# Designs tried in a protein design run: designed miniproteins, single chains, continued (4). Part 36

Each design is a single chain, and the fold is of that chain. pLDDT is the mean over its residues in the fold that is shown.

## One batch from the design tools (miniprotein)

Design m13232
Fold by ESMFold2-Fast:
Structure m13232 (fold): chain A 56 residues (1-56)
Amino acid sequence: GTFAGLVQEEGQARNLSQDDIQARIEVGNNYLNAGVPASVVLAQIRGYMNELAASR
């Protein structure tokens, strides 16, 4: 799957809103376009998704 697809699935599994999921996809794509390794971007995005899930 794509990076966006993985973030979509994992965000939905955390019961995040579509707006929050889309924002994480956009932030992740910006980091990937800047040359940050995909594994590092995914770890950071997962951290943000965990924080958002815990705050709701």
Scores: mean pLDDT 83

Design m13233
Fold by ESMFold2-Fast:
Structure m13233 (fold): chain A 99 residues (1-99)
Amino acid sequence: SLEEEAERDVEVAESLFKKAIEAAKQNDPRAGVYASAGAIAAVAATMFGDKETLKRLAERLKKYIEEAKKVMEENGQLAEDVYRVLETVLKEIEKKLKE
């Protein structure tokens, strides 16, 4: 079902955001690519996910944003790019939840 696909998209987004943060920690220039791929999966999840799925994704994004902020202290440029992507996605989800 589309709801099951949305749940899988959330799992894909989370995996990619974790990979983006780890890449930023390792000074791996692919960090931004992983963050962008995660954002695409997260946006896909918002198209067919119910409010509970979107709330869960928003809560997990807040956690990844905090992790990205912490990494910015050591590898600011790559972690800042990851942070900006995560924050943009969170704002979009929060906007959808207000509808």
Scores: mean pLDDT 83

Design m13234
Fold by ESMFold2-Fast:
Structure m13234 (fold): chain A 87 residues (1-87)
Amino acid sequence: RVLELLEQVKALVQQAQQRGDISSQTATQLIRLLDRAAEAIRRGDIETARRLLELVREALRDLLSKNPDSELLKEALRLVEEALELL
């Protein structure tokens, strides 16, 4: 279930912010994109959901390039990629 994966990604992003892996501003931006993607899925707007999740994926890849040891961000990226495959 894609919506459950997005909730898990949000939890991992919040944990990464608490651990200092990402800034509060970055966490807020990622959570906003994830909430918009979830809302698009609920409306059946799969094209918009896919575009928003692709933005989240690119942001997580960029963050991991700067903090490659963040297991929370690695898991978040894995779940976003899984969600994209299920759409």
Scores: mean pLDDT 89

Design m13235
Fold by ESMFold2-Fast:
Structure m13235 (fold): chain A 90 residues (1-90)
Amino acid sequence: SALLEQARAAGQEAVELRRQGAPDVEVARKLAEHIRAYVRALVAQGDYERALRLLDLAEAEVRALPWSPEAKALVLKALEEARAEVEAAA
């Protein structure tokens, strides 16, 4: 799946940015891209339950991260938009 490959690439880039000590906002941008692509791949497969569970786990993790409010807000907004897409598709 092209969406799964996009998700993997973005996730890999987020991990690499973190290793390089990049600002949390840059890591957050790639994490948001990863989650959006992964959720869209699950929606395309009809796997709405797994998509919603992924979003719940990601929200809990992001809220617990020692990131700036700006970086957290960026990812949380992406999660909210992705959740709306899952609910609209179901």
Scores: mean pLDDT 86

Design m13236
Fold by ESMFold2-Fast:
Structure m13236 (fold): chain A 86 residues (1-86)
Amino acid sequence: AKKGAEVAAEGAEAAAEGAESGDPARASGGAVAAIGGGIQALLEDPDSPSSKKAEEGARRAARGAAKLDGEVAREGAEEARKAAEE
């Protein structure tokens, strides 16, 4: 399993849950974990489409979390999850 992509997906899910529930602490914690996982995925396999997708999903989830926008954060979490499954 690509550990960076899995961390990005887990963090993005937490960010989405925080944004959807209006919990800034959960949203920001998830966003930090998602970004870290996305970076790790790119460092592990920089030319992989799934690593790029994990990082893009993590960024979208973090962006949604920063605004407590559950829809944007959820879209990012789904993108990161799909990347982790590849």
Scores: mean pLDDT 82

Design m13237
Fold by ESMFold2-Fast:
Structure m13237 (fold): chain A 84 residues (1-84)
Amino acid sequence: SSEELFEIIKKLAKEAIKLAEEAKKLKKQGKFDLAKKKLLEAEIQLGLAGITLGVLKLISEDKEKIEEAEKLIEEAIKAIEEAK
């Protein structure tokens, strides 16, 4: 359902943000290889969230839900960019 897809996007975006924050912390500790691995994991979660949003847009006419999902993905993109 569109509700289930929205919950998946929320989970994936939240995990991407968490991984990006972990990468940022590792980078400050000089653990560059570990930080890079966490950033790649964050980018994978973000990619899956983007694909899921694409599916949500095809099956849902709920503009508010789509806008909220897009906002969550934008927050995840920002977290990843700040961690680079």
Scores: mean pLDDT 89

Design m13238
Fold by ESMFold2-Fast:
Structure m13238 (fold): chain A 86 residues (1-86)
Amino acid sequence: SKEEAEKVIKKIEEQIERMREILARAPASVRPQIQAALKRLEDILKELKKKYEEGKLTPLDLAKFEFSALAEVSEIDLADRIGRLR
């Protein structure tokens, strides 16, 4: 539904903001990896918004975008954690 699509868009926007905060605090050694993953996360949101505006967003597409965003969030969290290991 339109409401579910808008919820997922908002969730990914909030995830991007949180990931930007992680990038700001990240160790220099992992910063390029986090920047690359953040760019992919932003590209995911851009494509999701495009499909939503075009009226082409299926429930399966919405689930795939949410899952892809979660994968990038997980990579950013993991990279930050690895960068802090001694």
Scores: mean pLDDT 87

Design m13239
Fold by ESMFold2-Fast:
Structure m13239 (fold): chain A 59 residues (1-59)
Amino acid sequence: MEEPLFSLDEAAKLLGLTKEQFERLYKLAFPTSKRKKISLSEVLILGTALRAHPELLEK
């Protein structure tokens, strides 16, 4: 693996989110993904999605 991989908790911390908030964003951005770990590229994509749709953090 060329890029770093993060656990769900670790990826959530990178975006300043709770695990639950991160899981919601991840499902929206990558609905077909079955990965146990999140790549840096995926974290960046989720960060972009959050910036475009801040309501994703609210329930």
Scores: mean pLDDT 72

Design m13240
Fold by ESMFold2-Fast:
Structure m13240 (fold): chain A 96 residues (1-96)
Amino acid sequence: SEEERKKLLENQEKLIEEIRELFRSLGYSEETIEEIEKIIRETLEKLIELKLKYGTSVPKEVYKKLVEEMVKKIAEVLEKNNQEPSPELKEALAFI
């Protein structure tokens, strides 16, 4: 629904801001943060489409694959920009 989509988009923007502040506090460069934001934003857009299609019944395997692809892309950005993932980031990504 339109109302449901609006709430998901508002939650997305809040999450993006929280992630940005977290990565900044961990000492990552603004370039690295911007690339990670793009990956997370794309992942959240796909998650919104899945939630609209499946409602509360998104298959666990589909969700897990989406998260695993996000984690892999974030790791590639960190490697490319010669940044090491902090213990806090590793824990956060493993929890998702």
Scores: mean pLDDT 74

Design m13241
Fold by ESMFold2-Fast:
Structure m13241 (fold): chain A 89 residues (1-89)
Amino acid sequence: DQQLLDQGRRLLDQARDYLRQGDYDLAIQYARQAIDTLSPLTSPEGLRLRSQAYGVLGQAYLQLGDYQSSRDYYVQSARLLRQSRQLQS
């Protein structure tokens, strides 16, 4: 499952690059691809990367003025991060 982690990380890095450039549509596209790629992984690292991808979605929707979607994605990000931390303990 290292291959899925590496692929998800590359997709997440791409999403962050687009987010920094203000290309919110591409940031959303790549963040969703990262989430899909990482979805089979239940490891703490897989959950942490999915949490970070939901954070990118939250930020992108916030910048687009979609406050409801932004809130929902940040809530999902926080839930996954909490789950990841519980599995590491």
Scores: mean pLDDT 89

Design m13242
Fold by ESMFold2-Fast:
Structure m13242 (fold): chain A 65 residues (1-65)
Amino acid sequence: MEEIKEEAYRLGYEAALLEAQGRLEEAQRVNQRALDLIKSQKDEEVKKEALKAAQEGAREALAAA
């Protein structure tokens, strides 16, 4: 669970930075990887926590940009 949340956070952070830099195709690929990771989880609570982690990563990336 924690490893999934850390990976989701990292992917959300990376995607937001790429989008802020205008690298839209690369951002879309990273966003797709994050969605695939979240959708692959069987537990709805794990999906919710992973989605939250990805959103927090994206928020922090945008605050740093």
Scores: mean pLDDT 81

Design m13243
Fold by ESMFold2-Fast:
Structure m13243 (fold): chain A 93 residues (1-93)
Amino acid sequence: KIAEIIERIATKPGEGLKEILLEAGVEEETLEKWWNTPNSTLEELYEKLRELGDEAGVELFELLRRAYADPDSPAAAELERLASGPERAALAR
């Protein structure tokens, strides 16, 4: 169940996670392309964030990667909370 949620968040993140990426400085155009690209992956997101030199975005990607590798990790629980928006403002700042 949680692996499916992580995959969905990684491919089509919830509104809170999308907003965090925008606040972190990822261009809206880049996010819309990633969101609407079939089979977009965490790897593609990582390359985009690295090219932009976005420290907050890179940190968020590391969280996504850890959660995807281990659905029972604290990183997976953190992604669930961020996707719901409760801590999005803290991560973005």
Scores: mean pLDDT 55

Design m13244
Fold by ESMFold2-Fast:
Structure m13244 (fold): chain A 85 residues (1-85)
Amino acid sequence: MDKETLLKEIEAAVHLMAAVVSLKVARRYLEQGKTDEAIRWAEEAIRHAEKALDLAKESGNPSMAKAFEDVLEEARRLLEEARKA
């Protein structure tokens, strides 16, 4: 693994962590009935998950890409839940 590939994988992991944290925050706000806050955090989770997925695909890591697709799908479902609340 060269430095460029390693840096892309690290950047992807950082965006994935941000997506997971944003999802947890969004779900907590949704549970509290704070729908506007839940929507905002779910949109941030989607943005981070999309960036992580793009970086994982660029790095050529299929396992990483699949894990990020799952997080992106979860973020999209949470956004839909929040918008219906």
Scores: mean pLDDT 83

Design m13245
Fold by ESMFold2-Fast:
Parts: C-alpha cells; sequence; structure tokens
Structure m13245 (fold): chain A 59 residues (1-59)
C-alpha cells in the first residue's frame, strides 16, 4: 500500500473533519496508529505526505 493511501485510510477511520483538521492532526494520527512509518520515512517526509494527502482530500 502506498504511503498516501494508508494516510487516507487513517484519516477516514479516525473520522477527522477535513474542514478543521490540520496537517499536525493527520501526522499525529498516523504516528500513533503506524509508528513504524515514522522510523521508515522520518518526521519530515511523513509530515509532507500528510499535508499532500489532506490537500488531495479537500478537492
Amino acid sequence: MELKELIKKIIEEENLDLKTATVEDVFLSVANREPQLVKKYGFEELRKASEETLEELKK
């Protein structure tokens, strides 16, 4: 599963409100559910992927 698809699934399962959710809300949800992704990608890449995924879902 691609990183963005996994982040999208986490956003949907956590019921994050796309109108009010921040990048940090998404990043923290991903880090809490899938801590291995922080080790694999690092904080900066995971935060960027979270930002891009959130922006794609707001379209």
Scores: mean pLDDT 79

Design m13246
Fold by ESMFold2-Fast:
Structure m13246 (fold): chain A 94 residues (1-94)
Amino acid sequence: PLPEPSENLIKAVRRFLAPVDKDGDGVLTEAEYPDVKRIAEVLRELGVEVPDDGTVKAEHLARAVFLLDTDGSGNITPLDIVRFFSLLDLRAAP
Protein backbone atom coordinates (compact mmCIF):
# COMPACT_ATOMS: atom_id res chain seq x y z
CA PRO A 1 0.00 0.00 0.00
CA LEU A 2 0.96 3.64 -0.42
CA PRO A 3 2.42 5.50 2.59
CA GLU A 4 -0.10 7.38 4.73
CA PRO A 5 0.08 11.20 4.97
CA SER A 6 1.69 12.55 8.15
CA GLU A 7 -0.34 14.03 11.03
CA ASN A 8 1.35 17.38 10.32
CA LEU A 9 0.13 17.31 6.70
CA ILE A 10 -3.43 16.46 7.82
CA LYS A 11 -3.32 19.36 10.32
CA ALA A 12 -2.07 21.74 7.61
CA VAL A 13 -4.90 20.66 5.28
CA ARG A 14 -7.45 21.20 8.09
CA ARG A 15 -6.05 24.71 8.56
CA PHE A 16 -6.42 25.48 4.83
CA LEU A 17 -10.01 24.16 4.98
CA ALA A 18 -10.94 26.43 7.92
CA PRO A 19 -12.49 29.22 5.70
CA VAL A 20 -15.01 26.71 4.18
CA ASP A 21 -15.19 24.16 7.03
CA LYS A 22 -17.75 26.01 9.15
CA ASP A 23 -17.94 23.26 11.81
CA GLY A 24 -14.13 23.03 12.16
CA ASP A 25 -14.33 19.22 12.23
CA GLY A 26 -12.05 18.64 9.22
CA VAL A 27 -15.02 17.35 7.17
CA LEU A 28 -16.22 19.25 4.10
CA THR A 29 -19.95 18.69 3.46
CA GLU A 30 -22.19 19.61 0.50
CA ALA A 31 -23.94 22.15 2.79
CA GLU A 32 -20.60 23.95 3.39
CA TYR A 33 -19.27 23.61 -0.18
CA PRO A 34 -21.74 22.58 -2.92
CA ASP A 35 -18.92 21.32 -5.23
CA VAL A 36 -17.76 18.69 -2.68
CA LYS A 37 -18.98 15.85 -4.94
CA ARG A 38 -16.77 17.13 -7.80
CA ILE A 39 -13.83 17.29 -5.37
CA ALA A 40 -14.53 13.67 -4.32
CA GLU A 41 -14.53 12.62 -8.01
CA VAL A 42 -11.15 14.34 -8.58
CA LEU A 43 -9.73 12.59 -5.49
CA ARG A 44 -10.93 9.20 -6.79
CA GLU A 45 -9.32 10.00 -10.17
CA LEU A 46 -6.03 10.51 -8.28
CA GLY A 47 -6.41 7.09 -6.59
CA VAL A 48 -7.71 8.28 -3.22
CA GLU A 49 -10.52 6.18 -1.73
CA VAL A 50 -13.34 8.57 -0.81
CA PRO A 51 -16.68 7.28 0.56
CA ASP A 52 -19.79 8.14 -1.48
CA ASP A 53 -21.54 9.85 1.46
CA GLY A 54 -21.35 13.44 0.18
CA THR A 55 -18.36 14.38 2.36
CA VAL A 56 -14.61 14.91 1.89
CA LYS A 57 -12.34 14.68 4.94
CA ALA A 58 -9.05 16.51 5.48
CA GLU A 59 -7.34 13.08 5.48
CA HIS A 60 -8.53 12.45 1.89
CA LEU A 61 -7.19 15.82 0.69
CA ALA A 62 -3.91 15.25 2.59
CA ARG A 63 -3.47 11.86 0.89
CA ALA A 64 -4.01 13.42 -2.56
CA VAL A 65 -1.45 16.18 -1.83
CA PHE A 66 0.99 13.51 -0.60
CA LEU A 67 0.53 11.49 -3.82
CA LEU A 68 1.19 14.65 -5.90
CA ASP A 69 4.56 15.35 -4.17
CA THR A 70 6.27 16.81 -7.25
CA ASP A 71 9.85 16.90 -5.88
CA GLY A 72 9.71 13.31 -4.53
CA SER A 73 11.36 14.45 -1.29
CA GLY A 74 8.49 13.40 0.96
CA ASN A 75 8.33 17.02 2.17
CA ILE A 76 4.98 18.69 1.51
CA THR A 77 5.12 22.50 1.59
CA PRO A 78 2.26 25.01 2.04
CA LEU A 79 2.74 25.82 -1.67
CA ASP A 80 1.90 22.21 -2.59
CA ILE A 81 -1.33 22.45 -0.57
CA VAL A 82 -2.25 25.85 -2.09
CA ARG A 83 -1.54 24.56 -5.61
CA PHE A 84 -3.74 21.49 -5.07
CA PHE A 85 -6.58 23.55 -3.55
CA SER A 86 -6.35 25.96 -6.50
CA LEU A 87 -6.63 22.96 -8.87
CA LEU A 88 -9.83 21.95 -7.02
CA ASP A 89 -11.11 25.58 -7.18
CA LEU A 90 -11.13 25.86 -3.37
CA ARG A 91 -10.75 29.65 -3.56
CA ALA A 92 -11.27 30.16 0.20
CA ALA A 93 -7.93 28.43 0.99
CA PRO A 94 -5.32 30.86 2.47
Scores: mean pLDDT 67

Design m13247
Fold by ESMFold2-Fast:
Structure m13247 (fold): chain A 95 residues (1-95)
Amino acid sequence: SLLELVRRARELVREAIEALRAGDVERARALLDEALGLLVEALALETDPEIREKLLEAIRLVLRARAALDAGDVEAALREAEKALELLEEIEEKL
């Protein structure tokens, strides 16, 4: 279920990136919020300190993407979301 939570979060971040590229900021925000919820759930289940550290970094990147959207900086949001996607792919490989 931890692997499934991370996979679902990764797909939601990927869809958020696609929404941002299409100019759908509201959809991107909703997808990032859903991904954040799943990552917080994954963090609560994980006991490995190294994986927990990576999950915390992924949460931080998603929060930075959301903060950029709140500031109207779509390009910054896209960069932070792309970093989160890359890190989530790395986390998935370790699970």
Scores: mean pLDDT 89

Design m13248
Fold by ESMFold2-Fast:
Structure m13248 (fold): chain A 91 residues (1-91)
Amino acid sequence: ASREEVARFVEEEGRRIADEAYSIEETRPVAKKIEEAAREIARAIRKGDNVSLAAGQGLARVQKLASENEEGQRMARRFAEAVMRALGMLS
């Protein structure tokens, strides 16, 4: 897949998961961090620079905020799986 296709995949999956997280009051902060991380990771993919660092930092921020409740942890896991799948498409 092209870098643009992979970046769009991360943005689309991140937005989908964030929309679900926004529908639950307790996960709204996690939703915002997923959107921010997806945007940062997609930007790194498009540039072809520091992708692993952007992914690692973004996922760590989402996981830290998600650790307070089970639903947030589930959303964070789904986002992490989407990011790992995207990184696999770049290989």
Scores: mean pLDDT 85

Design m13249
Fold by ESMFold2-Fast:
Structure m13249 (fold): chain A 61 residues (1-61)
Amino acid sequence: IEEEIEKYFKKIEEAVKNGESLEEIKKLAAELMTFMSKNKVPLEEIREKRKEIKKLLEPFF
């Protein structure tokens, strides 16, 4: 599960780095959030990952 979460997160990082659309990045983020929820990852860990994604996007706004 953790390895799969890292793979999803890296996909988001690559999308941001490559200048993909905000819609595409949001879609990837939603996929990660859905994956974590379906695999019963604790809510606190899901919140922390959501914050990390927000920080990734912050320098571009």
Scores: mean pLDDT 74

Design m13250
Fold by ESMFold2-Fast:
Structure m13250 (fold): chain A 65 residues (1-65)
Amino acid sequence: MDGYQAIEVALRLQEDYGLDAAEVAQLIIESAKKGLTNQEIADILQEKYGIDPQYVVELLKEAEK
C-alpha cells in the first residue's frame, strides 16, 4: 500500500466519522508496512475508533484500484 492510498481512506474516515486523517493515515501505513492484512488493519481501527471493520475493509480494497 502506498501513502496516497492510506491518505484516501483516512480522508473518507475523517468525513464519515470525524477522525484525524493524518493520524489514521499513519496508522494504516505503519500497519501495512508490518505486513498486516486489510482485515487486521480494520480490526485495529474498530478497537481504537469503534468503526465497522467490514466498512474499513471495503474502503481499503477500493483504494487499491
Scores: mean pLDDT 81

Design m13251
Fold by ESMFold2-Fast:
Structure m13251 (fold): chain A 99 residues (1-99)
Amino acid sequence: SKIEEIKKLEATEGKGAEEALKDSLIDVAKEYKENGKLSKGAQLVFDELSEDMPGKETFELFEEVAKAAAEKDEAKLKELLKKYQEKVAKSRKEKLDKK
């Protein structure tokens, strides 16, 4: 049924986007922690993340993610990722609704 197709697409898109965001956050936070600076690729990811949130909040998130990754605290990483996704989704929705 069309409902089953929609559920499959939502599960596939949601999972792919969540995994990509998680990997991007971990990679950028790790690079920042190890090198004190970002590569060109990581800088683009940072700029994209900062576009949907105030830079101060994005930076604070990066520090928390870097600490949790260094401590291998997967529970904290999942909490931080969820909090970030909710803030970004809300910010993007508010921007779209104001057009």
Scores: mean pLDDT 62

Design m13252
Fold by ESMFold2-Fast:
Structure m13252 (fold): chain A 57 residues (1-57)
Amino acid sequence: IDKDLLSQSSYMAARALGLSDEQAKKASQAAYNGDLKEISSFPQPLTDAILNVRDSL
């Protein structure tokens, strides 16, 4: 539930930032898995967006 919302939001954020579908799916999966190391490897605006959504849940 929180994971599904975070996953969906991460995909949308990545696409809004102009990242490819492949990169957006990778962000979605990292967010779903709670893989903080992978999340921190993304461009900073995407990392910040994912962590902000997570902290608001």
Scores: mean pLDDT 80

Design m13253
Fold by ESMFold2-Fast:
Structure m13253 (fold): chain A 108 residues (1-108)
Amino acid sequence: MEEEEKRIAETLRAALDSLPPEAREVGRQAYDEMKAKGLPEALAAFGGYLAAKNTEVVGRPVRLIVADSEEEADALYDALRPTEDVIVLSIGDLEKLRENLRALAAAL
């Protein structure tokens, strides 16, 4: 599992390097924030890629925020969405993303 997560993280970081500079910077900031919270490497890399890819698609910086609860995530999204493009995830959402990453690794 650790080797698969590490390989996924490296693949996601390589994918980040192929995106425009502004999108990569948004992804790097999201990755750094998730790592600072103590999240696993693959999950932090996925969060960074998600922020960067959405920034590319939207054409404006999309901020990724990790909230401690679903209620906090909903409140933050409602407060920020009128003034900025934002993705807000709860810890529960991150657990689902980890499961999805593991399932994708097993399917590859």
Scores: mean pLDDT 73

Design m13254
Fold by ESMFold2-Fast:
Structure m13254 (fold): chain A 78 residues (1-78)
Amino acid sequence: IDEIREKLAEIIEETKKTVNKLPTPRGLGKALLGEEIKEEDLVPLTAENADKIVETVINILEENPNASLEELGEKLVK
C-alpha cells in the first residue's frame, strides 16, 4: 500500500511539474496502467481538485488494501 501511495504521489507531482495541472482519478488509473494521461484526464490545479484526488486515492486504497498497481489502475479508470 505505501508503495502504491508513493507511486500515486509521484504521478500527481510529475503532472504538476509537466503541465501545471492535476490528474483526475481516471488519469491516475491510466498512468498506473502505463498509459499516458491525456488532456481530458487533466483538471486545473486548485485546492478543490487536489482534495478530491486525495479523497479518491484514500478511498480506493481503503477498499482494496491488497490490490496491485494494475488492479488499482483498472478500478480508477472504470
Scores: mean pLDDT 77

Design m13255
Fold by ESMFold2-Fast:
Structure m13255 (fold): chain A 87 residues (1-87)
Amino acid sequence: SKLEEEIKELLERAKEIYSELTGKKPEEVTFQDIVKFVFNYILDQAFIRTNKIELSEEEQKWLKENEEKIRELSDLLDRIIVLRLQQ
């Protein structure tokens, strides 16, 4: 199925981005790892905003350097979920 191939390609790209963000080898990355990472990121950002938490300079620098990768990972996850719901 073309849909199954598209999901596989998106998942392979998501695993590569996760690997770059975490240092875990792409072949060892699971879909659950990606879901947990994105979900935890959203919750952490909401908690920081709600409680007005001041991040360290090191944490702020890491987030700024990685925000585009995290956004791409989140977008890939959303697309994978939408496509899987169409099966």
Scores: mean pLDDT 86

Design m13256
Fold by ESMFold2-Fast:
Structure m13256 (fold): chain A 82 residues (1-82)
Amino acid sequence: MEEKLKEELEKILNDLFSPDPQVRLEAIEKLRELAEKYPEIVGKYFRENLDKLREIYFNEKDPEVRKALEETLLYLEKLFTK
């Protein structure tokens, strides 16, 4: 389970760099879903990749994708802190 979850998280991270805003939005939604179901594993993975997630957020030009990413990053930040 953990191995497949890590592969899913790596795919999500790659999809967040997609030129297609719909692909990025779907990746953010899937990331949020996995974070809610598996907070410890997702929190650990994205704590290590936080700088990349912040870079994606600051470079995001689509307002819908940016809002979804901001909400998800705030959720992930709470998982790192607790």
Scores: mean pLDDT 77

Design m13257
Fold by ESMFold2-Fast:
Structure m13257 (fold): chain A 69 residues (1-69)
Amino acid sequence: MSSVETVLRAAERALDRGNLQSAAAAIGAAEALQKDLDMDERVELVAKGQKSQLSEEELRKRIEELRKG
């Protein structure tokens, strides 16, 4: 299993528990891994995800989009 898929499963688990901020952060980390971003860019993307106002439905849709590559 890829590192991206492992992080996306963690995001889904967070959403199942109602933790939208943790899910958004995990999605940001998965995006950073797919784009092979440096450490500073990964940290910024995760922080941006944590501040996201996306709904559970939008976050679940984003997870599926990332799985498609």
Scores: mean pLDDT 71

Design m13258
Fold by ESMFold2-Fast:
Structure m13258 (fold): chain A 81 residues (1-81)
Amino acid sequence: LVEELKANREEVAKKWEEMMKRKEEMLEELIAAGVSEEVARRVVELLEEAVRALKAGDVEKALALLREAQALGRAAQEAAE
């Protein structure tokens, strides 16, 4: 994963940027799934930081931020069930 991300960093960063253009839609989807607005905003913020880190060449930081966002989103969804 890390090596694949490093090899295709620019291409992956473009895809992540396209995803982040829909950050308001992602916020609405998380809230609709039962995640609080506060937690949903935090997940989106972590994803924005991950994109920024990836564009800066910090692949390890980008993956750490992505994993944190995924863990937070999953925990929030499970708590909402």
Scores: mean pLDDT 74

Design m13259
Fold by ESMFold2-Fast:
Structure m13259 (fold): chain A 90 residues (1-90)
Amino acid sequence: SENELLKKLNEKIIELTDKLLEAIKKGDYKTAEEYIEEIGKLVKEVLPKLSEEQQKLLLEYLENLAKRIKEIDKKIGEKLEELIKEVKKL
């Protein structure tokens, strides 16, 4: 169901976000970039299966996440912003 897909997506994004923040904290920028790419793949796979309203909410969540990450590391936050712009063009 759409609700189960969104729940699983949210759980996986939270997991990947926690791992991303730990990688940034350790200065492991290569691993941090890999987690951003994994988030991007997951979002691209699930986004077409969501309603327009759910797509908007997911994108707003990711934009807020990118802003928070930019406060910690500007370059990694900018990579997430670039990913969000790419996903919006789909």
Scores: mean pLDDT 82

Design m13260
Fold by ESMFold2-Fast:
Parts: C-alpha cells; sequence; structure tokens
Structure m13260 (fold): chain A 72 residues (1-72)
C-alpha cells in the first residue's frame, strides 16, 4: 500500500540509503495520489529531502515542485 511504501522510505532514509528512500517515497506518492493527496504530497516532500541528501539537486527541486502542486 501507499503507507507501506512510505514506511519503507523512512526506514531507508534512517539507514542512510537515500537512493532507496527516494524510490520508496515516489512509489508511496504514486499509490496515494488519487486517494490521499496529503500523503502523496508528504511522500514527494520526503523524496525531495532524500534526493537532496543524495546530492541530486535537480531531482530534489522537481520533487518539491510536484509536492507543492498537489497542495493547491
Amino acid sequence: TARDHYAQGKAAYNAGDYAAAVEHFRKSAEAARDTDPRLAADSLENAGAAAQEAGDLESSRRLFREAAELRK
């Protein structure tokens, strides 16, 4: 489920595996986008933070932008 992907993303982030965290949070956002837009936005923000920690600033900016669009 979206929540399972979100939990996996947090676990990966806490382990310092930022690339895995990005992928799990992206899967959470995709699964949640039509049913829980708040969880989808939270997941994209966490994916953006994980991408930033990984040094992928381009992906980070895109993910934060996607999260902001969902909050409108």
Scores: mean pLDDT 86

Design m13261
Fold by ESMFold2-Fast:
Structure m13261 (fold): chain A 97 residues (1-97)
Amino acid sequence: MEIAERVEKAVRDAGGSELTAKWAGEMARAAYENDPERAAEVARKAGSDQMWEGARGAAELNDPTGAAAVIASGAGYKEGNLDTARRAAQAAMEAGK
């Protein structure tokens, strides 16, 4: 399934950084495969302890778009632009169907 590539493109097109897009795509993939441990690992690599709990929960619920939105929002916020983080999260939610 090309869910990771779809989410990555959507996040980049929404103004997210290449790194944020990559982590959002990997997160969507982990959640799609119902792999909460991989989702937690991706969130830790993105650099936030707060993000991995939310990402793990979304993956347990088999919610790839929600998991991708968590990482896109958190990573974008860390980059210092809340509007970009919001748009990236929305794009991730829309792309992962």
Scores: mean pLDDT 67

Design m13262
Fold by ESMFold2-Fast:
Structure m13262 (fold): chain A 89 residues (1-89)
Amino acid sequence: SPERTEAHLRLEELLEELYKMIERGEIKLSELKALLREMIRAAAEAENRSLSEEEIEELIEEALREIKETGGVATDRNLNEKTLKILED
């Protein structure tokens, strides 16, 4: 099995934090944006990708749009699926 890097472990921690916050309803849009930025950076580092700040902002906007279109509330599943799709692109 491939060895998990620090970036992979950080991404797992961020995913756990996100779904707990969403489940409790204790998250603001600004906090969601900050967590999405950290997740995107962690995911890019895990896949040895270099993303510019502009690319990160575009991916955040895409993720937020998907969340809004799927009911206006992020779920751990929807957020995780979007993060994985970002890594595949």
Scores: mean pLDDT 62

Design m13263
Fold by ESMFold2-Fast:
Structure m13263 (fold): chain A 93 residues (1-93)
Amino acid sequence: MGFDKKAAETITKSLIDAETDPRLRKAFEEAYKAGKVGKEFVDAVAEHFGLPRERLEKYLGKSPYEAYIAALLEAAVDRTFARREAGEEFPKP
């Protein structure tokens, strides 16, 4: 229920472990190895894939759970990316 750095780190590691796309997984691992977790992790991955930061800020909000929300949204983006590679259109952001 409360935000903390350890939980953000655990969620970030879970996203890396769940990633099946080798390109996206590499980007995740590089961001994590640079010490980025939660929001900083999402920002780094967004920059790598050319996603505008302003687009992500719409979802991050100003909540105390910002890092958790960012990590969960990144997992959703990953699923979308995998589906897009299968020939499906990128869904609504």
Scores: mean pLDDT 55

Design m13264
Fold by ESMFold2-Fast:
Structure m13264 (fold): chain A 58 residues (1-58)
Amino acid sequence: SAQEAALKEVGEKTGLSPELARELIRDALKVGTDEQVIQGLVDSGFSEELARLVVDAV
């Protein structure tokens, strides 16, 4: 899926597996809003579209 591809891309760029990337985004969503997590990914150099797909994946 597009969401799984987005998690893989974030993982590859950060040196994480897709599973670990998913876990980290899930943990971030426990303490922040969807928009805060999206902004954190954008601030890290990812596009807003990719960031939204990653958040939607978890």
Scores: mean pLDDT 83

Design m13265
Fold by ESMFold2-Fast:
Structure m13265 (fold): chain A 84 residues (1-84)
Amino acid sequence: SEEIEELIKELGRLLEEHGKGQYVTDLEQGLRNVAEGKASLDDIRPVLRNALRGVLSDEEIQEILSIEDVEEFLRAMIRALKEA
């Protein structure tokens, strides 16, 4: 989906703005694989937790990582990072 690709790129930009650029390449590829049905969200949760650590609270991270829908998951992370 073009819309999901735009959300993935927006997430990458926000992570770079928060000093987490080192995670961007792996997370963008991981999220594309999940969106294409080639991987599960569980496969990328550890990298996401590490990328979000120090930017969001542990409670916010846990809440976001509990979302099963990829688009809702991306939108929730983007919203939280914009508010951080």
Scores: mean pLDDT 84

Design m13266
Fold by ESMFold2-Fast:
Structure m13266 (fold): chain A 77 residues (1-77)
Amino acid sequence: AAEVLRELAAAARRGAAQPEPSRETLLAVLRLWGRLREVDPDTVDAIAQRLEEEDARRPLSIPEALALAARLLEEAL
């Protein structure tokens, strides 16, 4: 899971071209990360829901979704 997060972060930093990981994969990785770092599961779910709400208003790119997830996690801690 930590390796998958590093791979996604590295891909985002490099501006990885399509194909991008699915949003479902990104949300699953975020939930798994929360469990491994002993973050409260309700906090992880709230961040995932917020990402889904923002994506519903305007489609997010993978870098935008990762940046928003990181910001929301820092705000929740």
Scores: mean pLDDT 59

